# Designs tried in a protein design run: designed miniproteins, single chains, continued (4). Part 75

Each design is a single chain, and the fold is of that chain. pLDDT is the mean over its residues in the fold that is shown.

## One batch from the design tools (miniprotein)

Design m14593
Fold by ESMFold2-Fast:
Structure m14593 (fold): chain A 106 residues (1-106)
Amino acid sequence: SLLERLLELIREAERLLIKEIEERPTVVTPAGTEVHFEVEEVREGFRALRELAERAARERDAETLRGIADAFEALARFGEAVGGDPRLVETAREIAELARELAEAL
């Protein structure tokens, strides 16, 4: 199902982001701002996002699914700006597209 595929991609994005943070916990934006990431915050955030996606699908809440899509589009743009893992950027974009498709299918 679309929901199962969405949840699988969210888990893959979490795995890729955690791997990148373990290798590079601090990134510098093009503006010269340093951003530091904590693995536990990422795990908690992704757990909340999966629970939110499952609830939104169950309750037929298309607006929440579009909000998830917007969040992953923002993650993809940030990843590109800081020279992040291309696989993570691509996965985040796939999540955004699939979340919008699921919202339209409700």
Scores: mean pLDDT 86

Design m14594
Fold by ESMFold2-Fast:
Structure m14594 (fold): chain A 96 residues (1-96)
Amino acid sequence: SHMLPRLRELAASGTRVAPLAGAVINAYENKDNPSKFAAYTTAAALLAVAEMIGDPPPSPEERRLLEEIKTAILKAGDDADGLVERVTPLLERLAA
Protein backbone atom coordinates (compact mmCIF):
# COMPACT_ATOMS: atom_id res chain seq x y z
CA SER A 1 0.00 0.00 0.00
CA HIS A 2 1.28 3.47 -0.91
CA MET A 3 -0.01 4.76 2.47
CA LEU A 4 1.88 2.21 4.59
CA PRO A 5 4.86 4.58 5.25
CA ARG A 6 2.46 7.27 6.55
CA LEU A 7 0.66 4.71 8.76
CA ARG A 8 4.07 3.71 10.20
CA GLU A 9 4.79 7.39 10.95
CA LEU A 10 1.46 7.63 12.84
CA ALA A 11 2.29 4.48 14.85
CA ALA A 12 5.69 6.00 15.83
CA SER A 13 4.29 9.53 16.41
CA GLY A 14 3.60 9.30 20.17
CA THR A 15 0.14 10.79 19.50
CA ARG A 16 -3.19 9.38 20.75
CA VAL A 17 -3.69 7.49 17.45
CA ALA A 18 -0.39 5.55 17.69
CA PRO A 19 -1.82 2.38 19.36
CA LEU A 20 -4.63 2.08 16.77
CA ALA A 21 -2.19 2.75 13.89
CA GLY A 22 0.09 0.02 15.34
CA ALA A 23 -2.82 -2.44 15.54
CA VAL A 24 -3.64 -1.84 11.84
CA ILE A 25 0.05 -2.36 10.95
CA ASN A 26 0.00 -5.66 12.89
CA ALA A 27 -2.98 -6.77 10.77
CA TYR A 28 -1.16 -5.72 7.57
CA GLU A 29 2.05 -7.57 8.56
CA ASN A 30 -0.05 -10.75 8.99
CA LYS A 31 -2.02 -10.34 5.72
CA ASP A 32 -0.62 -13.57 4.21
CA ASN A 33 -2.32 -15.65 6.95
CA PRO A 34 -6.12 -15.21 6.71
CA SER A 35 -6.79 -16.38 10.31
CA LYS A 36 -4.14 -14.05 11.76
CA PHE A 37 -5.30 -11.16 9.57
CA ALA A 38 -8.91 -11.66 10.81
CA ALA A 39 -7.73 -11.84 14.45
CA TYR A 40 -5.60 -8.68 14.17
CA THR A 41 -8.34 -6.70 12.36
CA THR A 42 -10.78 -7.78 15.11
CA ALA A 43 -8.31 -6.58 17.78
CA ALA A 44 -7.89 -3.23 15.95
CA ALA A 45 -11.68 -2.78 15.73
CA LEU A 46 -11.97 -3.46 19.48
CA LEU A 47 -9.33 -0.77 20.16
CA ALA A 48 -11.48 1.71 18.19
CA VAL A 49 -14.51 0.68 20.31
CA ALA A 50 -12.46 1.11 23.53
CA GLU A 51 -11.63 4.69 22.45
CA MET A 52 -15.36 5.40 21.82
CA ILE A 53 -16.44 4.20 25.31
CA GLY A 54 -13.48 5.75 27.17
CA ASP A 55 -13.59 8.33 29.94
CA PRO A 56 -13.69 11.20 29.20
CA PRO A 57 -15.82 10.39 26.12
CA PRO A 58 -14.54 11.55 22.70
CA SER A 59 -16.06 14.62 21.04
CA PRO A 60 -18.88 14.01 18.51
CA GLU A 61 -16.41 14.52 15.62
CA GLU A 62 -13.83 12.17 17.20
CA ARG A 63 -16.57 9.57 17.80
CA ARG A 64 -17.67 9.84 14.14
CA LEU A 65 -14.06 9.30 12.98
CA LEU A 66 -13.68 6.31 15.34
CA GLU A 67 -16.94 4.79 13.98
CA GLU A 68 -15.64 5.27 10.40
CA ILE A 69 -12.28 3.68 11.39
CA LYS A 70 -14.06 0.72 13.05
CA THR A 71 -16.28 0.24 9.97
CA ALA A 72 -13.30 0.41 7.57
CA ILE A 73 -11.43 -2.20 9.67
CA LEU A 74 -14.43 -4.57 9.90
CA LYS A 75 -15.11 -4.24 6.14
CA ALA A 76 -11.48 -5.00 5.21
CA GLY A 77 -12.24 -8.67 4.42
CA ASP A 78 -8.98 -9.95 2.92
CA ASP A 79 -7.98 -6.50 1.50
CA ALA A 80 -4.92 -5.50 3.57
CA ASP A 81 -3.89 -2.70 1.14
CA GLY A 82 -7.42 -1.27 1.09
CA LEU A 83 -7.49 -1.42 4.92
CA VAL A 84 -4.33 0.75 5.13
CA GLU A 85 -5.54 3.17 2.40
CA ARG A 86 -8.99 3.66 4.03
CA VAL A 87 -7.87 3.91 7.69
CA THR A 88 -4.73 6.10 7.33
CA PRO A 89 -6.53 9.36 6.29
CA LEU A 90 -9.07 8.86 9.12
CA LEU A 91 -6.26 8.40 11.68
CA GLU A 92 -4.56 11.56 10.33
CA ARG A 93 -7.83 13.50 10.87
CA LEU A 94 -8.19 12.04 14.40
CA ALA A 95 -4.55 13.01 15.20
CA ALA A 96 -5.09 16.62 14.08
Scores: mean pLDDT 87

Design m14595
Fold by ESMFold2-Fast:
Structure m14595 (fold): chain A 93 residues (1-93)
Amino acid sequence: SELEKAAEENLEYLRKAGVPEDILEELEKVRETGGKGLKVVEQAHIVVLLGEEHGLEREIVLELIRLLLENASKPLSEQQELAQKKLEELLKK
């Protein structure tokens, strides 16, 4: 499917961007669960792109991806709100 192909391309981008293998393996596992997992892979790709665009520290980007993985079962809107709150927390120190 087009969504599966997009998720594969997003994972390849994340690998080339230097996302650690442990995170990539968890993203691949979540992707295999279907619809919600495909969206988590898309959000991880968006987080990396935003990090590159805004010069976010690598550790911040990786923590946001981990947060998305931990909350993969939640609605996308809740995942995005949690990610924003975590970003604000990490940027305060």
Scores: mean pLDDT 80

Design m14596
Fold by ESMFold2-Fast:
Structure m14596 (fold): chain A 83 residues (1-83)
Amino acid sequence: AEEAAERATEEAREGARRAAEVAAETPGGAGYAGGAVLAVGAATEAMLRAGREGGEEARELAGEGAGEAAREGGRAAKAAGDA
């Protein structure tokens, strides 16, 4: 159960990292917004999978990782808007 949550959280972080790389290589607000959307999408899929496979504890850990990815995406989007 916890292994499934750890895997899902790692996949969410991996997706967020890749989305951030894409956003950084695409200058302008559209790139940052696209990166944030991809990160949230990856985190959401990881959460849903962890919930199905690992139950409540897995979902909670995946939710924590998804929350971190969403906060990073939000900060990147805000920084782009301020620039």
Scores: mean pLDDT 60

Design m14597
Fold by ESMFold2-Fast:
Structure m14597 (fold): chain A 83 residues (1-83)
Amino acid sequence: SAEAEAQIEATAEDQARAIVADEGLDPSVIPAIVEALRPPLAELYEAVLAGELSREEFNARGREIVAAALAVGRAAQAALRAA
């Protein structure tokens, strides 16, 4: 639904800003981190709604999603510094 898409987008943007602030990354990498977060957050959202995740599985997937998004942000930052 449009509401679910809006919620996923807002969550991705909030998470991207938190990662950038916590890691001292250039704010210009936010769009790359948002793009990396959207698909796995949408999948996580659907899995939560289906009731198929334990608390431990939810926490593990959340950590993996954030770690992968941080790696994208760091790669984007390195590309900016190399230009």
Scores: mean pLDDT 85

Design m14598
Fold by ESMFold2-Fast:
Structure m14598 (fold): chain A 109 residues (1-109)
Amino acid sequence: SSQQRYDDFQNNNTGLDIRYDSSTNQYVVSNPGVTVSAIYDTGQPMSPLELLKLQYTAGRTAQSTPGVYAEVEPYGPGNSKLKLTVMGAEGPESRPRLQEALDRALKAL
């Protein structure tokens, strides 16, 4: 279930304070730890369906890496760009792990 997956993520990812806000139907990250971001440019405007598919693909690919939380959102004007942000707990291997997750997600697009 979505609740079980959320609870499992919280138990396995110290340094992240992630809460579900039922009023906005969104997850809120209050202490993201280490963050890495990239902007992906499709070179052309995305339809709403194309946007959802890219968000799903990038988010799922990034979050398949242990200890990684990802957000994929439209970026800038013209609906042609995505901002992918990956987050994880502070630690000596956090940045390489997050960078690898980000690189895999970008390659999946």
Scores: mean pLDDT 74

Design m14599
Fold by ESMFold2-Fast:
Structure m14599 (fold): chain A 61 residues (1-61)
Amino acid sequence: SSLERARETLEELAKSDSPEARLYIAIAYQEITGEPVVVASKEEAVEAARRAIERLEEMLR
């Protein structure tokens, strides 16, 4: 499912320190939560990924 793919992508990207990771995390956050987010830094990317993963876990469990 797209949710499972998003989770895997978030897990991998959260470990990355790159502009591409930040962009993907912003997209995945919107996909999972339905809310847009601006990710301008690595710390913001990590936090967005964590929140999205938490939401995804709640939805799947």
Scores: mean pLDDT 76

Design m14600
Fold by ESMFold2-Fast:
Structure m14600 (fold): chain A 68 residues (1-68)
Amino acid sequence: SSEAERLRREAERLREQTAREVTTLLNKAHESSPEEAEKLRAEAQQLAAQGGAEVDALRARADALEAA
């Protein structure tokens, strides 16, 4: 369905956006003080986990629509 396709495109966009933001945080961490670097790495981990969960949810919804 077109809705399932839309959800798959949303999931891919979110995956790409999350990957870029995580990379940006990790690059910033590399150039930061040890204390700031730990905070940035923690933020990157949280962002990756949250983004991954949202991507999985969108894919699950798309799969459910195609299985109907």
Scores: mean pLDDT 88

Design m14601
Fold by ESMFold2-Fast:
Structure m14601 (fold): chain A 98 residues (1-98)
Amino acid sequence: DPVLEEILRLARKAAEASLPHVLTEEAIEYIERAAELLRRNKVTPEQLRELHQRLLEEGDLDSAGALVIAELLAYSPEEVRKEILERLRNAHEKVQNL
């Protein structure tokens, strides 16, 4: 499925763009794009479990973590999504200013 493969690529790109313990703005952009694909294509919980299983089998916990955040953004109400994004950006800014 080209949509599911694109979601996996975006999750991997988010993990690659991340610093230890911090999501960069680039990583957050990849996560938001993955969340949009999850929403627009109505990816089912079963399909999402299959994507998580593939990443876990590869030992790619960082990409699996990025996919969890994308899932939270995709299926959260707008106000919760905004709060998650704000907290992720604040964590990034705090580490960059250390």
Scores: mean pLDDT 80

Design m14602
Fold by ESMFold2-Fast:
Structure m14602 (fold): chain A 93 residues (1-93)
Amino acid sequence: AAAELWRKGVEAVNEILALLTPEQKEKALQAGVKAARDNFDKKDVGEIALTALQAMLDVAIEAVPEEERERVKKLGDEALTAFRQAIAEMRAA
């Protein structure tokens, strides 16, 4: 169900956020906001959200220590996959 996929995505994002300092969280948020604004009239809402999340994940991966990067990449892939599937299920309904 879309709600279960959304919950899985949120849990993965929360695990990534727990690895970041407040300064790194703010940097990631600003990257996401910029990506959303740059794509507002170019993509639908779901694609804008996924583009913003990818921009935030890119910042998060570079911000964490080298030993955490594979974990953040795995969590990011889980979040992106879950949110893509949730959006697709909502559109199919």
Scores: mean pLDDT 81

Design m14603
Fold by ESMFold2-Fast:
Structure m14603 (fold): chain A 78 residues (1-78)
Amino acid sequence: ERLELELSEEAEEILEKAGERLEKEKKPDTLENLLEEIEKITEEEGKPEAGEEAKEAVERVFAEYERRRPAAEALRAA
């Protein structure tokens, strides 16, 4: 009983790369920043379907974080 991203392998790779880029560039792990990096990677890889899947999964997880107030606060602050 917890949030877990259920993604295809291609979507998982895009998500992983997006997270790595944010970490390397020292950007906060906000929904907006993650979506931007996913879009960039999706364009570079030419895999719009996998990119959309990754974006939807991230959006769903962030929506659930708001229902789980502690997690949403972590995303908001840092």
Scores: mean pLDDT 68

Design m14604
Fold by ESMFold2-Fast:
Structure m14604 (fold): chain A 71 residues (1-71)
Amino acid sequence: MKTVLLVHYEPRPGLAERIEEVAKRHGGSARVLPAEQFALVTVPAEKAEAAKEELLALPGVRSVREVPYEE
């Protein structure tokens, strides 16, 4: 199982790399969409809560929401 987290962030130096690092730390990956100031973080479902918490703690991250694609 995996969960996708939609991360809305402000364009800041190094923030995309931090988002990717958090995703990898939780066994996942991140796809950054700079033109839309969003990143898609894919992590195992059991790690989604911890990943969301760490992403929200990053300066410049405005919101994190789970994408309800399929359970």
Scores: mean pLDDT 78

Design m14605
Fold by ESMFold2-Fast:
Structure m14605 (fold): chain A 93 residues (1-93)
Amino acid sequence: MEPPSLEEFRKLIEEVEKVYDELNDFEKEVLEFAKEALEEGKLVFATGETSGKDVAAKEAEARARLAELGLEVVGTRVFQVSEDTYVVVFVAK
């Protein structure tokens, strides 16, 4: 499977920016992080929501999947969505 193009990624960011005022603080933080990665010519991927105990396993699974797609992970950040819900975000090229 081919990775999404930077143009497709930019279009997704533009769609999310159209509803910026409706985003929660977590979604706004993820959007700003994604915009920064795009400015550096990189793609951003996120896991689905996961519990704190499963974060490390989900990170490892997602990294392995990105490597299978031929993408190099150059940065990661873990975002807390709620008291026991997390999303792992990867910057890849």
Scores: mean pLDDT 73

Design m14606
Fold by ESMFold2-Fast:
Structure m14606 (fold): chain A 82 residues (1-82)
Amino acid sequence: MSKEQIEKLKKLIENLYEAGRIDKETYDELMKLVEEDPIEALKKLIELGVPRGAIVAFLQILGYKIRSDEELEKVIEEILKK
């Protein structure tokens, strides 16, 4: 994964914290986790019930092509199975 992708993911996590969607402890954990394992960070965000827009943005930064809600559901299901 590129440094640019990691920086974009970190900015997404910062925005979620600033919006009050995650607490400080979760923010600190996710900031570390996104550098070590971005897919585990994504699983954590899905489990926490963050807005769908944030999940789409995260997936797009990772290189996924999300064109519809149906495609989003399929990608989420595939990620959670792994």
Scores: mean pLDDT 81

Design m14607
Fold by ESMFold2-Fast:
Structure m14607 (fold): chain A 54 residues (1-54)
Amino acid sequence: MVPEARIVSREETEESTIIELEGSGTKSFAAMFRAIGGEILEETETRAVIRLPK
């Protein structure tokens, strides 16, 4: 199965964007976001919540 993730929720603040992802690829996407300075708030095989700096 090809890993897939979609954005199901997005919250913006002045300093960051908080994104919720769902799908079978969330761990891969979480790793990529961490590599670019994202903070992983929650991570499972089918869900991730990530804080991205702006």
Scores: mean pLDDT 75

Design m14608
Fold by ESMFold2-Fast:
Structure m14608 (fold): chain A 97 residues (1-97)
Amino acid sequence: SRRAEAERVVREYREALRRGSPLDVLRELERRLRSLADEVPQVVHQIDVQRAVAEVLRLIGEAIDYELQYRKTKNEEYKRKAEELRERARRLAREAL
């Protein structure tokens, strides 16, 4: 049944997270869970929150890289890009967290 499949994929996903599996393995399991969202809506919601957290962290990391580039070059465009990325991270955090 779809429910039994969903429960199995949830177990596989949680085990992959505990083992620190490669990102493509985790993404494939997420895709499988999303195709079964009707059976496990709470788990899919948790994954969406975790994905939002990961994206916020990625945007912050990219902003730090631009700030470092600004320190080296004094080019105001890098400072502006860093500020834009921080604002995007803040908006995503408010909407998803």
Scores: mean pLDDT 83

Design m14609
Fold by ESMFold2-Fast:
Structure m14609 (fold): chain A 94 residues (1-94)
Amino acid sequence: SMEDIDKLLDELGDLLLQAAMLETDPARRAALIALGSEIGRLHRDFKEGKISKEEFIKRFEELGRRVLALLTDPALAARVAAVGREIIEAVKKL
């Protein structure tokens, strides 16, 4: 459901904020914050019907790859990847 997707994207946002707070490199921290903002805009566009499920998944997978490239904590990276997969599966079931 869209409510489940909202909750998963909120969880992802919290994980990205935690990653940014743990990041000591200011450039990597700024990149994590910027990617979180891009994911938030993608979520809004999807909820407003501005993009298809297929376009959401494509753009979300690209943003997810960029996020995972920035994460240095393996446990946090694994959790981000797991939540990202749950979001994609939830969107596919709509």
Scores: mean pLDDT 90

Design m14610
Fold by ESMFold2-Fast:
Structure m14610 (fold): chain A 90 residues (1-90)
Amino acid sequence: AAERAVEAAREAARHAIAAGVERGKVTEGVGAALLAIGAAVSAALGRYEEAAADAEAAVRLAEEYFADTEAGREAIRAAREALRAAREAA
């Protein structure tokens, strides 16, 4: 569970940066990536409630700005998986 949450959150961060570059919204892409990184760090530390909160925030930000990009859809999918895995581990 923890390893799955960490890896999914890491994938979400990579895709969020790519989506930000693709859309010319690098600040928003970095914002989503930082939330996903926060989820990965919290999950690695066993703080699954915090990991779930950060993953949920990453999903919302990616859906707001990047839902219509391929990289954004991948970021949303990975962030949703991180959220699910964190909730299952909590």
Scores: mean pLDDT 84

Design m14611
Fold by ESMFold2-Fast:
Structure m14611 (fold): chain A 84 residues (1-84)
Amino acid sequence: SMEEVVERYDRLVAELAEALRAKDAETVLRVSKELLRLLYETLPEEDKKLLPLALERLIGHLEKAGLSSVIPELEAFFEELLKE
């Protein structure tokens, strides 16, 4: 349901924020991938154009946290996701 999607989104966003503060690269990468997949699976087709903007926001947070090393893997994941 939409309610379950929103609850999962909120949990992932909270986990991402904590992992970014902790500079936990492994958790940040995992949670970022889960957020992008959740958005890909749940956004209406007309709103999937917003997915690159979601990726850009994640990249911005990673750069500010000094976790730029995970960006190539996150970008590769995103490209694979769009082929599904």
Scores: mean pLDDT 86

Design m14612
Fold by ESMFold2-Fast:
Structure m14612 (fold): chain A 63 residues (1-63)
Amino acid sequence: MKKVVVVAASDEEKGKEAGKKAKEVAPDAEVIETTLSGEEARELMKKLREQGIATTGVDVNEP
């Protein structure tokens, strides 16, 4: 089963830091760093879950 972590951050530095933390927590998961908004990232996660991919998100655009 594929595992993916989607990182949503308009700030590249915040996105890199969040991606690094995601790799530490889920080293077997593919980390996708994006500049998407939280809403756009949720839509992407929904599509990935519909494909049978275990998907977790980190959104640093919203508290």
Scores: mean pLDDT 76

Design m14613
Fold by ESMFold2-Fast:
Structure m14613 (fold): chain A 62 residues (1-62)
Amino acid sequence: RPVLTPEERAILEAVVNADGDLKKAAEKLGVSESTIRNTMKRLGLDVPEAARLLREERARAA
């Protein structure tokens, strides 16, 4: 699986930190909800899968 780009990682972090609220995450990043939804669709991730991926990456970085 390819490594996440910094932009993709920022989107996933914002979504997870917003407890899956795409509108709140979009406002925090200054992008549209459509941008977040399209990025998650492209990556094949839903909110729980994104949270799991970020936890794995944080564990690897620690």
Scores: mean pLDDT 74

Design m14614
Fold by ESMFold2-Fast:
Structure m14614 (fold): chain A 106 residues (1-106)
Amino acid sequence: SKLVEELIEALRNSDIEKISEILGPMVRSGDHALAILYNLYLIATGESDLESLLKAEEVDVSVLEVLGTDEKLKEVAEALEKLSLEFLEEALKKALETNGLEFVPR
């Protein structure tokens, strides 16, 4: 997906504004973007792994379809592993707050 590729690029470039721009409308519309980013956040913090994500019964197939193939999920996870936790929290916070929602870190 073009959107997934743009998100991966924004993550690799540590572009908080672009991440917020991509995710903001999706959060408001009820799209999977927030769920995707949150699951990738859990992988980056070590609270989940890529194999567990793929086996999770609660992972909507549509989330996997948006992320693309297993190779795209791995690519996004590898990009997130290179980011600081603080950067990822700031990106999530900005995306949520621009849509009137509260970010609650775990």
Scores: mean pLDDT 57

Design m14615
Fold by ESMFold2-Fast:
Structure m14615 (fold): chain A 100 residues (1-100)
Amino acid sequence: SEALELLEEALETLKELKEKYPELSEVIDIHIEALKKIKEILETEKDPEKQIKEINKVRKETMEKLHELMKKLSPEQQVLANALTSSFLSVVDEVIKLLE
């Protein structure tokens, strides 16, 4: 599955970023958890409409967690965290497009 390959690549990138930016471990772990949940949805649910619905729910819940965590970060950490979140949203959008 092209969607599963994109998720695996994104997960590998986040694991490398966690080693490079240990001060962002909490932010990175939230993104890793979200991508793992999306991967599980794709592996367990076979209806594309239900997959999209559940992925959108994970995206929403993840963004709420990130918004609260961002309030506790320094301005420099917020810039890096926002870049990570933009990348995450791009990956999620690509996965959804592959299911349409």
Scores: mean pLDDT 88

Design m14616
Fold by ESMFold2-Fast:
Structure m14616 (fold): chain A 66 residues (1-66)
Amino acid sequence: SVAELLARVEALLADWRRTHEPIDLAVLERRLGARAAEVLARYDPDGSGVLGPAELEALRRELRAA
């Protein structure tokens, strides 16, 4: 559900604030499961393989607006 995805995105942001570790596909899969590849493709069009906190904040805003 959107609420479950929002909670997992908030957990990813909390993890990043604590560790400052890059958010790659493996990190996304631990929190988002099967949605990880979709989220990475949507917010990483240049294929860097990592997301920053700005991209997660953008996703969080979209989920809150849904």
Scores: mean pLDDT 76

Design m14617
Fold by ESMFold2-Fast:
Structure m14617 (fold): chain A 105 residues (1-105)
Amino acid sequence: FEEERQRILEKIDEAIRLLEEAIELDPSMSEELGRIIGQLFSIKDLLENATTDEQLQIILDLLQEVRRELEELARRSKNPETRELLEEAARIVQEIIRTIEKILS
């Protein structure tokens, strides 16, 4: 699991970076994206200390919420570049979700 944990942490950092770029391109989204970035940092902290399937399930539920929020923001975005960054971040979160689901199976 340790190798999978490290890969997931790296993917969370990648998603955060994409959202920071989205804020730079569209500062009007800074409040909503800042909240999601905060959620991703909390998920990262939880994942670093996760040792039980119950803890992984909590992380999974939080990631599913983040993915839904990113998909909604992407749909509402009128800037094609911002939309593309949000869609890529949502895709990365979905990859993390699939990895955790596989660990729990």
Scores: mean pLDDT 88

Design m14618
Fold by ESMFold2-Fast:
Structure m14618 (fold): chain A 97 residues (1-97)
Amino acid sequence: SEYEKIFFENMEKFEKLIRENEHNISPEALQQIRRYIAEANFFINMKDYQGALKSLQALKEVVQKNRHQLPPEVADEILETIDKAIESMRKIIKEKE
């Protein structure tokens, strides 16, 4: 679907932004971010889109809690990118149900 394409494009952009700003993120926050990305991918592979949505929401909470470690403009772009991924996932869920 179009929303699956938008979802993967935003997740790729999110991962790129995290990678480019890795030096500004604590090891603990980075481990949590990578864990929730892996969990979201696991649930998507299982076609458990509700599980994926919960993992993405947890991912956003980790970024929000740690946003003070990043330049404000970068934090805003990362949060906007994950919000677009979350919204796309909500649309995928509606298409399947």
Scores: mean pLDDT 88

Design m14619
Fold by ESMFold2-Fast:
Structure m14619 (fold): chain A 97 residues (1-97)
Amino acid sequence: SSMEKEKLLEEAERAEKEFERYREELERYEKEKEELEKKKKELLEKGEKDPEKKKEYEEEAKKAEEEAREKLLKAMEYGALEVGSAAKAVAYRRAAE
């Protein structure tokens, strides 16, 4: 029926909006991870140039690495959610045909 088709298309549109949201979160966490990895590299390079402060830079680099790992886990979570929402959108659109 036209009413059932309309509901399936509404569910597809909801899944497509969820997909877009999860993709944006994935991209944000990937970018934050890359910035933290760059920060770690810069801190380690500063430690090589200043032996007296090497330990302090290594400790800051370790914190940046730990934060980068947390961002990676979030990126992986949103990546899985993105795939799931894409699959739902396709399934609902096919059901509406």
Scores: mean pLDDT 90

Design m14620
Fold by ESMFold2-Fast:
Structure m14620 (fold): chain A 83 residues (1-83)
Amino acid sequence: MLEEIRRRLEEMREMLRRMETASLAEAERLFREMQELAREVGQIAAEMLAKDPSKEPQLKPILEEMEEILREAGRLLAALRAA
């Protein structure tokens, strides 16, 4: 399960990088896909914590990184919409 979370985060990081050179339409599609991946990560993390709360220290930095990626993606999308 932790590897599934890490793989999705890596995918999100690659999508964020693609957004930097994307058209508005592509950036909107990428942002939607990233939000879906983040929802999946959140669900997996919630299941892991429900089973074993001692995993919180391992999951916390991962979830914080995910939120940072989404904030940056949102900023890029907003900038593209404003142009």
Scores: mean pLDDT 85

Design m14621
Fold by ESMFold2-Fast:
Parts: structure tokens; C-alpha cells; sequence
Structure m14621 (fold): chain A 84 residues (1-84)
């Protein structure tokens, strides 16, 4: 029932990490890489685990909810436009 706040996607540094993971060949693979980059950027071990659980991620593979997937997609797009 706990929910993680996706406001960390507003962080420019986090957005840059998401942009890098966008280079993954597949959207499914891209969101998995994005999750790893985000947790490595801002997360303590505890927060990293919490984010993975909240977004429905697993250690071996990422299966994000549609809304989390959409948030990552928007963050990457926004960084792409502003980073230019």
C-alpha cells in the first residue's frame, strides 16, 4: 500500500541518468536500465529496494507498472529536449 514519490524524476541529474538508459534497444529493457540508473543516482540501499518494490521491479528484471513506465518516458523526453 505504500507509494514512492516519483518527484525524484524532476531532478535534472536523475533525468540525465534516465536519458542514458533510453539508449537501450527496447522500451522494456530501457525502463529496467532507467530504474537501475535512478536508484544508483539517488537511492540508498533501503530506498533502492523500496523503489523496486513500489514500481513492481525485481532484482533480475524490471516489470514496472504502466504509470511508472509513463513517468520514466516523460522524464527522458523532457531531458532530451532541455539537454539539447
Amino acid sequence: MAKTDLSFLDDPEVKEKLLASKDASDAMYGIAAAAKNVTKTNATVKEEQAVMVELGLTAAGAAMSEEAREKYRKAIKEVEEKKK
Scores: mean pLDDT 46

Design m14622
Fold by ESMFold2-Fast:
Structure m14622 (fold): chain A 94 residues (1-94)
Amino acid sequence: SLRDRVLAVVEAVLAAFGLTSEEVKALAGELAGELTDILLGRDVRKSRERAVSILRKIAELGGLSEEGLLALEQALLDALAADPEIMAAFAATV
């Protein structure tokens, strides 16, 4: 499913930042859900607010600085944009 693919991308990016705890994995699942809703045009404003909140929680658990959080956000956006199946799904809704 699109959500499973988004989750795989999210987990891969988090692992690259050393964020592999069980607590982070639970938040990755929540983040993948919010990102999937954004990609499908569902409640985009609320899903963005929740995604930002989840990313901040992940950053706190990982001990990331504000600069580290910004780097994580950019890496996540880049990874999602680089996935052809995710981008095909997004293009189909806009």
Scores: mean pLDDT 83

Design m14623
Fold by ESMFold2-Fast:
Structure m14623 (fold): chain A 80 residues (1-80)
Amino acid sequence: MEELKKEIDEAIKKAQTLLEKAKDNPRVQRRLEAILKSLEQAKKLVDEAEKTGNEKLRDVAKRTIKSIKSLLDALEEKLA
């Protein structure tokens, strides 16, 4: 769980940095805002999985984080 929480925090920081770079690109800003909301939901999911020991919630959170990281990488390349 600590590993997943760290990945979420890293992804949030990356998304915030990209938002600053994308201030002149409203489409990318909207996507980054959606990603930040998804990361907030993933963080709640990780917290719930940690409390309950529910492996399905852990797996869902892990897949969500992996997908978001891929999207952030694509947006980073687009803003470079």
Scores: mean pLDDT 81

Design m14624
Fold by ESMFold2-Fast:
Structure m14624 (fold): chain A 100 residues (1-100)
Amino acid sequence: SEGEKLKKEALEFIDKTIEEVRQAAAAGDRDRILSILDIAIENFEKLKEYAKNLGLEELQKVIDSAIEKLREARDALRAGAPVDLVIQTLEEIKKEIEKA
């Protein structure tokens, strides 16, 4: 189904984001983590619009929640929060998408 396809794409994006953030964290590159989060937000905004256009209301809500959490993690990181908080947020987003 289109919903299964979109969910798979969302899971692939979050997995890639987690891996890229872990690599940037290992390098001590906070600016790269911020860039990765901005790209993730853009990708999830596109997925949200696609879910909306398909009438996938529950998946749209999950993606909307993911976007909010990504923005909060980005803003917290800019304010000096630990990178581990960002990774925890990304893992939480993944679990919520898996339940959708």
Scores: mean pLDDT 89

Design m14625
Fold by ESMFold2-Fast:
Structure m14625 (fold): chain A 103 residues (1-103)
Amino acid sequence: SVKEKIEKILEELKADPAAKPFLERPDKEKNPEWLKIETPVSLEIIEKGVKNGHIKSIEEFANSIRLMIDNVLALHDPDSELAALARKLRAKFDKMVEEIKKE
């Protein structure tokens, strides 16, 4: 099913060391720059959306992951380690989505 394909991608992303900063919702008190983002997205929030049926397609899932990455890239220096991890995670994710679309 589509849900099983999404859950497999999510598991593989969560296992990647590059995903560590994206696992949990950002603490806005410790990271005031996140006040510029109306609704912070994390892998935890995306996983809840998949389980609760709010994310029902590969396209909706991909949009949520890309939004999470884009928010991090918008708030941090492009030369930062966090920005480098965000780009690595994006490249890995885009490759996995392409492989699923070929099925």
Scores: mean pLDDT 76

Design m14626
Fold by ESMFold2-Fast:
Structure m14626 (fold): chain A 55 residues (1-55)
Amino acid sequence: SAMDEKAAENILKAIKEALEKNDKTVLAVALHEMQKLPEDLQKKIEEEVKKLEAE
């Protein structure tokens, strides 16, 4: 759904920010929120994070 897609975008931004700041607390919260999403969106976030780390 559109709301799940927006949630996925917000979670991805939170993961990226947590990784840049080395903020383990924010990362843990973002990963917990990601688990509430459908599995297809979780996989999509994982692939996007992998692409960001490769760049």
Scores: mean pLDDT 78

